# Ledger of designs, part 100: designed miniproteins, single chains, continued (2)

Each design is a single chain, and the fold is of that chain. pLDDT is the mean over its residues in the fold that is shown.

## One batch from the design tools (miniprotein)

Design m7693
Fold by ESMFold2-Fast:
Structure m7693 (fold): chain A 89 residues (1-89)
Amino acid sequence: MKKKIKLKVEGEGDETAQRMGKLAEDYAKKFSEVAKKDGIEVELEITKPKDAGLMGGLAGDFKGMVEHPEQKDIALENAKRLAEEAAAA
């Protein structure tokens, strides 16, 4: 059976947290290479705020909301709707 390991990396807050986030990201990358060599599938979830990101993370979402205030209201309404649907089920 294929083993799946999930690694979550967060780098927000103070400069220390940011530095730790970078270190954790580099470590997760190295760990993924080693695990893949042993036939282990590793899922990386990196939520570090990054300006030059191909994938929009938490920072990307916040920047989008700040740049487009109109989209902020839509995003909040959508989140509320999802919460109401989950509560109704």
Scores: mean pLDDT 49

Design m7695
Fold by ESMFold2-Fast:
Structure m7695 (fold): chain A 93 residues (1-93)
Amino acid sequence: DPLAELLAEVLPDDATITDVGGNVYDKDEIVQFLRDALRGAEEFARELVEEGLMSPEEAEALARQLLRSQLLWIADQLNIPEEQRQALLDLLA
């Protein structure tokens, strides 16, 4: 998984995110969260196409937008540099 591999390289070993409920996510949990988000977005896009609700192109665009929003939120929380941020987003293009 190129996205998860790039995240493992970009994120510092001590990277943590705390949600509004006080739950703390470490680096491995952040990578797993994004893997699960990618899988969910791919399955969602597939179902939309199979049900005739969207074209394949529209479903892929929606899935990418959902993942992009999640990646940008994580990047903002961790203050990831713009260059690495762009590399992550380019994997979704």
Scores: mean pLDDT 74

Design m7696
Fold by ESMFold2-Fast:
Structure m7696 (fold): chain A 50 residues (1-50)
Amino acid sequence: SEEKREEIRRTLLAQAPDLPLSDEQIAARFGVTPEEVRRIRRELAARGEL
């Protein structure tokens, strides 16, 4: 869902250095695939956000 994708984007942008989550862990937390998490990472990179 759109809400879920926004939460994933927020999570990727707000990652704490001391508590990094892998794409697999984020995928499991939000009930999506790791490929979808990577897709969102690419979207953020394309927008100039990291």
Scores: mean pLDDT 76

Design m7697
Fold by ESMFold2-Fast:
Structure m7697 (fold): chain A 92 residues (1-92)
Amino acid sequence: SLAVEAARLALRAARLAIRSAETLEEINKAIAGALLAIGGLFQAERLGDFRGAAEDALSGAELAYEASRDEEAKRLAREAMRLAREAIEREG
């Protein structure tokens, strides 16, 4: 599932962003991104809500991107955003 893959990549990006965070704004965004990605996984895997999962994965990836100083985290966040947008288009 594109939504599940997007949420997994968003969570991975957020974890890297948490490790590279140097400001309160960065840590808060990275944690919020991780929580949205976890929520997306829950929505897809437990509730069967792939649209909700993709929307939360997109938001989580955007926050991870903004929070990140790590180029790998930014790369993963961009890929998560791409997959999430594709999932939203297919479910809409």
Scores: mean pLDDT 90

Design m7698
Fold by ESMFold2-Fast:
Structure m7698 (fold): chain A 76 residues (1-76)
Amino acid sequence: MSVEEQIAFAEEELAKDPNSAEAYYMLGEAYAAQGDKEKAIEYYEKAAELISKADLPEEEKEEALEALKKKIEEIK
């Protein structure tokens, strides 16, 4: 999947579910690949916010949030 295809797919997912942490994560990855650090960080932070509020096991949340924190730190 190209970066442009990844963005389009994530936007379609957000149109169906505006609270999809997975869709925001995909947007973060896509914009990071394009070098748009500001948008990448914004979307990773939105994904992290939604993950923290999701009804998921604590270990799964902690793993996902730590992965996002590392992605944000790598971009800075």
Scores: mean pLDDT 80

Design m7699
Fold by ESMFold2-Fast:
Structure m7699 (fold): chain A 77 residues (1-77)
Amino acid sequence: LAEALRRAIEEAREALERAEELGKEFGSAEKLREALERALELLEEALRAAEAGDEERALRLAREALAVLQALGEEAA
């Protein structure tokens, strides 16, 4: 679980960097950036819970991060 969360955090950070680049060039990535920042916060908290051995809390926080990203996808579509 912790390894998967670390990978998800890394991928989310890369996505945030790309969203920032798009915002600089096109000025229209603000909602994507906000959602990625929120998801990163939840994933980082999930990683801390997983490292502390609280897998239930880690999974709950990871699901919340996925819900944020899914909501973004629905609103962007």
Scores: mean pLDDT 72

Design m7700
Fold by ESMFold2-Fast:
Structure m7700 (fold): chain A 97 residues (1-97)
Amino acid sequence: SKEIIDEFAESMRRVLDHFGLPEDLKEEFVALLKKILEESIKNKDSIEEAEKKAREELTAFLDEHGPKYGLSPEQKEALLDAAVDLLKAAMNRLEEA
């Protein structure tokens, strides 16, 4: 499971690099998303429950921090969609492992 979680974190860092976010914000975003994934696994959440939680928590994070970095509403939505897609892929891989 650690290998899949580490690969997930690295994939998320690559996505954040494409959005041009500063390093500190990227690491906080990745840490939050890893926490959501790990809590969803521990709680045995469905993929649908994990997606709902991720969208809620990541939206709050981006609303608080995103304005400082000039993210448009469309860019925030695209970033949320990418993060949720990676989360769902990681959860599916962990269920298969």
Scores: mean pLDDT 81

Design m7701
Fold by ESMFold2-Fast:
Structure m7701 (fold): chain A 60 residues (1-60)
Amino acid sequence: MRKEEILKEMKEYIRKNNGHVSLKDIEDFAKKYGISLEEARKIAREALQEVLREEGEKEA
């Protein structure tokens, strides 16, 4: 599994999508990369937190 690669792709997606990620987007990423929905949700949460932190205050 390419967790680092998926995380970077998810962060880029969130930035392009006005800071949003939906359950459908997470499901699409899970299917695209052959990972579980649970793993994709964890990566999406990390990516969202990182994007918010980078564009705002730390851990926002």
Scores: mean pLDDT 75

Design m7702
Fold by ESMFold2-Fast:
Structure m7702 (fold): chain A 71 residues (1-71)
Amino acid sequence: SLEKEREEIKEEHERLERLIEEEERRLEEERDELSERERRLAEEVLEAFRAMVEAIKKLDLKRLEKKEKEL
């Protein structure tokens, strides 16, 4: 059902948000071990990861809207 699919998508989005939080924490913990260049690259990768998660969320919402309109 659409309701089950919405719940599964919500759980997956929450999981992706937790992954971002874990990587942010890891980056902070490793901050003193990283060179300036490595820190910049890690921050850039994390920013790309956040953008990817937002794109996934947007795509999932559009897919749910399409399925809801296709009765």
Scores: mean pLDDT 79

Design m7703
Fold by ESMFold2-Fast:
Structure m7703 (fold): chain A 55 residues (1-55)
Amino acid sequence: MPKVVDLEGVSPEVQAKAREIAEKLGLIAVDTLEAGVAQSILLGSRLISGKELVE
C-alpha cells in the first residue's frame, strides 16, 4: 500500500529532501498534516512526517 508524507512545519530545505525521498520510495507528499491524514485514510495507508522521513 502507498504511504503518505506530510510536510507541515519543516523548513523548505527539509521539504525538498523529503519530497525527493518520497519520490524515490513511491510515497505521496502533501503540504499539510490535515491533507496527510485525509490521504492516508482514503488510501488505507500509514502517515509519516517529513521530519521523521528525513531525520
Scores: mean pLDDT 77

Design m7704
Fold by ESMFold2-Fast:
Structure m7704 (fold): chain A 53 residues (1-53)
Amino acid sequence: MKDKEDIERARAELERQKAAVEKAITNGDSSAKYYLKRIEEQEKALEEYEKKL
């Protein structure tokens, strides 16, 4: 399978986005909590996808 590099790149990007969103939540942006939940869902989906490989 050729998707391993794409998975690693996606994980790194999600971690970067998660850090930015967590900083926004710390600053009191309640809407950022929705984005955090979406990022966590994507992380879980990516982990499950990787387990199937």
Scores: mean pLDDT 76

Design m7705
Fold by ESMFold2-Fast:
Structure m7705 (fold): chain A 80 residues (1-80)
Amino acid sequence: SAAAELLEKAREALEEGDERKAAIYATAAAIVLIGEIIEGRTESAEPALEYLKKGIKAFQEGDKEKAIEYFEKAAEAARK
């Protein structure tokens, strides 16, 4: 899954401390997931997008550990 690969890259970038690279990969993943939802592939894409939103919120609140956890959950959901 393209979304799962992008979410995994966003997680890796956060672990490396590259916040800009993480933002780019997370944005690309969101675009892919929204496209999948528009095309009716909602079963995996909707849960993945919800976890991505939670990860972004955790990151904005300064909780990098929680952001990484949510990006991992988003990638797992996107692989289903």
Scores: mean pLDDT 85

Design m7708
Fold by ESMFold2-Fast:
Structure m7708 (fold): chain A 61 residues (1-61)
Amino acid sequence: MEEAAKAAAEAAAKGGGAGAAGSYRQSVLFHNGGDAEEAEKAAEAGAGPAAGRAWRQLSSL
């Protein structure tokens, strides 16, 4: 889990390029492109908390 935390933090810091792709694809599978844009925008922010919040909001939707 420690390695996953570092990977997540780096992905967010790198501008969420890789994170955005991951979140976007998962959102497409769930909503067929419904809320993928929201998750992608959060990942683009590159903020660790923003990326985490995108996952929580997606789970809440």
Scores: mean pLDDT 51

Design m7709
Fold by ESMFold2-Fast:
Structure m7709 (fold): chain A 64 residues (1-64)
Amino acid sequence: EETALNQALNIAAKLAMDKGTVDVDVEEVAQRLIDMGFDEETARKLAEEAVKRLREAVAANTQG
């Protein structure tokens, strides 16, 4: 739930920092979550939410 989403967000943020861009692949985040023991379905859903939230945060920072 909340803890799982926080893990997904951390993974997405690390991938973004590594690439130097917010353009993070949902599949990459999902793969990390699956490796951590999450179900494929749950991992995909969490990865999508994490990537969306990351993009929103960057967009808000840019428009300010």
Scores: mean pLDDT 76

Design m7710
Fold by ESMFold2-Fast:
Structure m7710 (fold): chain A 92 residues (1-92)
Amino acid sequence: GAKILSLASQLENKLKSLGFNASVSLDGNTLHITVTADDPNKLIGLTLTLIGLELEGLNITVSLDGDTLHITVTASSDAELEEALEKLLDAL
C-alpha cells in the first residue's frame, strides 16, 4: 500500500542520512535492504540493532557479504510489514 512505500522510502532516506549507502526494495510482503558504509563500525552497529529487533520478534535475516550488508524483513501481511518498518525507523 501507499503507507508501506512511504515507510520504505523513509527508511532508505534515514539510512542515507546516517552515512550508509542504502537501497530498499519490496517484493510482496518482503523488504530487501542492501547497505554499505565507508566505516565498518557503522555496519557492525547496524547489525547489532537488527539483532535486537529480531530478538524482539521481527522476522529479520541479516547476512554480510564482503562490505555489503543484506537485510531481509519478512511479514505475513501489510499490517505486519508496516509495524516492522515503523520499528526499524524508530530503532535507527
Scores: mean pLDDT 84

Design m7712
Fold by ESMFold2-Fast:
Structure m7712 (fold): chain A 90 residues (1-90)
Amino acid sequence: MSVAELEARADALAGAVAGLTAELEAALAAGDRERATALIAALERVAEQLDRLLAEARAAGADPAFLDRAEATAAAARAAVEAGRAALGL
């Protein structure tokens, strides 16, 4: 996989993090605990996909600025998971 393909995948995953975070906030506001729990699991999966992508990007010799952006996206996904778990009393 090329670095450009990895960057495109990272951008898609960043969009997924933003969308899932918004859906999680809506589910929490609605008191939909089942949906909120499923969205937390989805965000955890996206964070794992970003970790795998980061490993591939490092092996491919991606530039530090790209790695920093992808790491920031993974951190945002994890922060959303932590906030959601706290809101659910987990």
Scores: mean pLDDT 87

Design m7713
Fold by ESMFold2-Fast:
Structure m7713 (fold): chain A 75 residues (1-75)
Amino acid sequence: SEVVEKLKELAKEGKIEEAEELLEKALKEGLPLNDEMAKVLAEAFKKAGKLEKALEVELILGIRLLVEAVEKVTK
């Protein structure tokens, strides 16, 4: 996805405000957030002091990891 690639680039360049705006637009459009993208964005938001946005991204990632762990245990 072009949006995912732009989010990665903005996060790596430290353009946190632009990354935040693009993330909000992407989530509003229903774009699925992948694990690698979530990790990069959460780290960038933490470095910029955007703790609430970093927590939102980490919670999305954490829920996915918990679902996978539960599936393994219920086998």
Scores: mean pLDDT 71

Design m7714
Fold by ESMFold2-Fast:
Structure m7714 (fold): chain A 72 residues (1-72)
Amino acid sequence: MKEREEMIALAERILEEARRKFEQGYSVEDLAALELGAATLLVSAKRQGHEEEYRVFEEALDEIRALIDKAE
């Protein structure tokens, strides 16, 4: 349970950082680094069978990709 909560919190922190960087006018490359981080965690969660963590990272990744599209 605690490890699950920590992974979910990490996904939320990555998304918050992406939103903050987007609002402050950071480059597409800076946002892409956060996308790569979220994608790595998504693959890890999927391989370990963590369905809830997988869903949270998938949602975060989709939102980060939307921010990248807006920054282009």
Scores: mean pLDDT 78

Design m7715
Fold by ESMFold2-Fast:
Structure m7715 (fold): chain A 57 residues (1-57)
Amino acid sequence: SALTERELERALEEARRLGDEEAIAELERIRAEGGSVRDLVPIEVRRALEAMRKALG
């Protein structure tokens, strides 16, 4: 429940601004899994946090 859709969107926008193709691909993949960040399983939450860390520094 720590990861919000807003945080995921912010990370994705930042990754696009920086041109980090790996971060963009991973964040978009996470968004595509289900209709809500709230529905992510623990492993997907961990992957989202790692992608956000990469994108946001």
Scores: mean pLDDT 65

Design m7716
Fold by ESMFold2-Fast:
Structure m7716 (fold): chain A 79 residues (1-79)
Amino acid sequence: SLEEELDKAFEELAKKYGLSPEDVEALRQTIEEMRERMLKAGLPKEEVDELLLDFLKTQNPFEVRRKRARILAERRAAA
């Protein structure tokens, strides 16, 4: 199932980047936030789940999260 694939992706990512249990929990929260935003934007659940799975396999969510936070901070400072 997609949930099993997602759990496997978290496990592989945790092993690849040496994530602690607390880091894995933070990662799950980040993924839930991304899911909520995509669903609010009108994307179907199946597409959102596939995009999140692809994201976990190809990118570091913490790096993406920090980059987004920096961009938002720069925008606020420039306004």
Scores: mean pLDDT 68

Design m7717
Fold by ESMFold2-Fast:
Structure m7717 (fold): chain A 55 residues (1-55)
Amino acid sequence: DAEERDRQMEELSRRLEELAERAVREAERRGGSPQEALETLRKELERLVAELERS
């Protein structure tokens, strides 16, 4: 199922990029670091995924 996993990963990556661009834009408006905003977003996403897997 590697192909299916890769396909899903690409789809998620694409959507995540759109969401990340939005978050970066918002961070820049506040004069913050877009990199830090992306790191925070990534950590929260990983946390949510882990929580769902546990649940």
Scores: mean pLDDT 70

Design m7718
Fold by ESMFold2-Fast:
Structure m7718 (fold): chain A 95 residues (1-95)
Amino acid sequence: AKEAAVEAAREAARAAIEAGKAGGDAAGGAAAAIAAAGAGFGAAGEGRMAEEGARSAEGAARAARAAGERGGDEELGRRAEEAGRRAAEAAREAA
């Protein structure tokens, strides 16, 4: 439940950083990681906070994928997108 959502958000943040570094956009990867961490925070709350966290995770997933694609490591970008989607789903389930 909430603990799973927090762990999913941590994994999304790690994946976003790796995709950003691979894509030559470390700053973008860091921004995506912050947004993914926000999903975990939102999942710890109820109602609106969990939904805000889910939206943040979805944004982070898209940003991380784009960063991975720019550097040619599409697999890292795809993994970051998948991790972000899972964080968003877990945040909504925790609400």
Scores: mean pLDDT 65

Design m7719
Fold by ESMFold2-Fast:
Structure m7719 (fold): chain A 95 residues (1-95)
Amino acid sequence: MELARRAGELASKAGTLSVKNSKTKSQLSKGIAGALRGAGGVFLAEVLKNAKEGGYTAMQGGENAYEAGKDVSEEAKKLGEEAIRLGREAYEKAA
């Protein structure tokens, strides 16, 4: 439901996380924010029209974000998990 809205919200949260953590964990926070924005941005760039591949790419991005984020904060970990779920939903709907 509302994949585009959720993708936009995810991208917004990733941007906030990047700003928040840039002061304390600059290099690591950039990697996490990049992966999270990548996952959200894939949907915002009309990937929903080619939903199978786009959803799979977002799911991979979410997995990378989770892996990078789990050592930084609970918030980063949860955003990564949300990206994985969003990507999976897009992929499933394209089936």
Scores: mean pLDDT 53

Design m7720
Fold by ESMFold2-Fast:
Structure m7720 (fold): chain A 57 residues (1-57)
Amino acid sequence: MLVRAVAPFPKTSPDELAVRPGDVLEVLEVIDDDWALARSLETGETGRVPLRYLEPL
């Protein structure tokens, strides 16, 4: 599923993915109610992103 970041997430752990507003990501897995595993289409990096920072495309 393609999603867009709506807010900046600065990444605080090595397993997280930093995002900026407007970044397009592919959601690979929804981990829980708060977090998804996503791949950035901007950088190709994968990591955890809070779901609240993402909107569906």
Scores: mean pLDDT 82

Design m7721
Fold by ESMFold2-Fast:
Structure m7721 (fold): chain A 60 residues (1-60)
Amino acid sequence: MEEAEKLFEKAVEAAREGKISEAVKLTQQAIELARREGAPVSWILEKTMEVMEIIVKAQR
C-alpha cells in the first residue's frame, strides 16, 4: 500500500499543477499497484475520487 499511496500523492500533485494527463496516468498506475497489494476497494475508490475532485477543481 505504501508504494500505491506514493503514486496517488504524485497524481494529486500533478493534478494541482494542471498536468491532467500525467495525473490520470499516475492514478491508473496507483490503482493497479493497490489492487496487486490487496488494498480495500473502498480505499482505492476514496483515493481515486480525491484525485478526480482535484482535477475537476483545477479545470475550474
Scores: mean pLDDT 80

Design m7722
Fold by ESMFold2-Fast:
Structure m7722 (fold): chain A 90 residues (1-90)
Amino acid sequence: KREEVIRELMEVAGMTEASAESLVELLGGEEAVRYARLGARMVETGEPPPPEAQELLEKLLKKLYEKALKEAKSEEEKKLIEEKYEELLK
């Protein structure tokens, strides 16, 4: 279950395994599965994301960013998180 969600997050959002694991812990299984399925559907069908997906992604990235910064144990990890967050918002 968790491994499948982590894989989907890595493929769809280009996250590292550590970031995907943090997401599952942050959101819990239900929200993480919802996010992964939405992403997988968009990738498989080539369908553009619905407006709800943009709002969900923004909230998700903000939560992930804030939690990751609090739990980061190195300056390099914090910089990686900041760069990845900014790149995803472009």
Scores: mean pLDDT 67

Design m7723
Fold by ESMFold2-Fast:
Structure m7723 (fold): chain A 68 residues (1-68)
Amino acid sequence: MEAGRAGDPSHVEPLIAQLKDADPAVRFEAAVALGLIGDPRAVEPLREATKDADVRVRLAAQAALARI
């Protein structure tokens, strides 16, 4: 299988879940991490995060999308 550890895809799913966390600091860190990983599975969740109530989460999601 092409799962590969280089992209660390096992971390993508937990980070996508963290984008919906009650704590905006957790959502911010998840958006930054997803941008660094660059997995296209994060594109749709990050687009939703660009509409987040917290400005830092929105900015992090926009920056992450620019890398993917």
Scores: mean pLDDT 76

Design m7724
Fold by ESMFold2-Fast:
Structure m7724 (fold): chain A 82 residues (1-82)
Amino acid sequence: MVELKFFGLDGKERVVSGKNLEEAKKNAVEVIIEEIKKKFPSLSEEDLEEIKEYLLEKVSKAKNAEEAEEILNYIVEILRLL
């Protein structure tokens, strides 16, 4: 089991887990997408899928949990500024 820790759009710590690093990354992206839905309810399902694909591509570059957490925190920080 792999755990990823990052800050959500509300500034609170999130912990997501998966059976491996790839599953934990996907689970973390799903959490971020649900938070984006709540913050930006005017976004279409098509917009959300495009954002999800982009986030998955970004986090896929992480070689370990620490790198994934850094990428996730960076993404959330940028989203919080919008």
Scores: mean pLDDT 84

Design m7725
Fold by ESMFold2-Fast:
Structure m7725 (fold): chain A 75 residues (1-75)
Amino acid sequence: KRKEILLEELKDVPLAEDVTEEFVEELAERMEGFTRETIAAVVKAAVLIAKAHGRDVVSREDMEIALRQTRPLVR
């Protein structure tokens, strides 16, 4: 389910070679409990991080930073 949502959000995003199918699967597993909106926010954050670093593509590092910055908070 979340892998499908993540793939949809990444559909129009230019990805670097290190963003493999295996890595996308790992990301989806780490996003267990995330809503579609939260997954979209992670992808958007990764795009902004990549642009801030002068890159035309989203790398594995950009996705990992975005995921760490975007955590669900129950409160």
Scores: mean pLDDT 76

Design m7726
Fold by ESMFold2-Fast:
Structure m7726 (fold): chain A 67 residues (1-67)
Amino acid sequence: SEEELRNRAARAAAAAGRKAIEELRKETGLLGYTVSVEADEDTATVTITALLLTKTLTVDLATGEEI
């Protein structure tokens, strides 16, 4: 159903966001982060920004893996 697809996208986006924050925290140390998440039918795009550093991850909603 469309509701299940939305819930799946939300879960994948949340997981991708946590992973990106952890990776960026390891790279930058103690900087604050801003997280933006956009999901479509097949992918979730996670953009993490910290000061002068930006990291973008794309996650396949079918597999839950980074692409």
Scores: mean pLDDT 68

Design m7727
Fold by ESMFold2-Fast:
Structure m7727 (fold): chain A 84 residues (1-84)
Amino acid sequence: SNAEEAKKLREELKKAEEYYKKHEEELSEEEKKKFEETKLVAKGKIALLEGKYEEAIEYFEKALELNPDGKLARGLLEEAKAKL
């Protein structure tokens, strides 16, 4: 179900954030930006799975502000818009 998938993504995101925090001081600005993009896409996907379409749109738009060439974020943004 969407709820089960959202729960798994939240667990994965939490583990990724914990791992990244341990290495944050060693990361370049580009690596930090890439991780921020990844977090925004994950949060958007969780919101999309939970039926929070407006919230999902905001996350994907922010991800595209960081990376305009982000194909995954663009596809998910169009999916979220189609649900409205």
Scores: mean pLDDT 87

Design m7728
Fold by ESMFold2-Fast:
Structure m7728 (fold): chain A 75 residues (1-75)
Amino acid sequence: ATPLSPEEAEQALKDIKDLAEKAVASDGSTAANYFTAARLIAVGLEVEGNTEAAEQALKYIDEADAKIESRKAAA
């Protein structure tokens, strides 16, 4: 596979962070859809060999998931 350019990888990370933040701000199926979109882009980064970008993407997703679980436990 051909890795994304640094510029493309940076844009993908911004997109993933935005999707993860939207997931935290959303509920139910809408939150799940944002997480699915973010994870799909992160998997794409990993498959293409953008390992550092993929690792950073997973950190954004994991942080968002932790925030949703904390909110769910409090509700």
Scores: mean pLDDT 78

Design m7729
Fold by ESMFold2-Fast:
Structure m7729 (fold): chain A 69 residues (1-69)
Amino acid sequence: MTKEQKEAAAKAVANYVRDRLLARGVPEEEATRIGEEFLKRAKQAAEESKDDVELGKRLGEIVRETLAR
């Protein structure tokens, strides 16, 4: 997976998280803030991950943590 593909994956997952929060009735302002924080964590995971499998696992963990509220 290239750097561009990792960034695209991180953005896609961040958008998914934001959309799920909005569907749960979280205010748009708060859902956007949480999505931005998620994107920061996802980008860091992409930089630290040695392969696409590890990236997917880390992104899944971050999604689980973020949506566990």
Scores: mean pLDDT 74

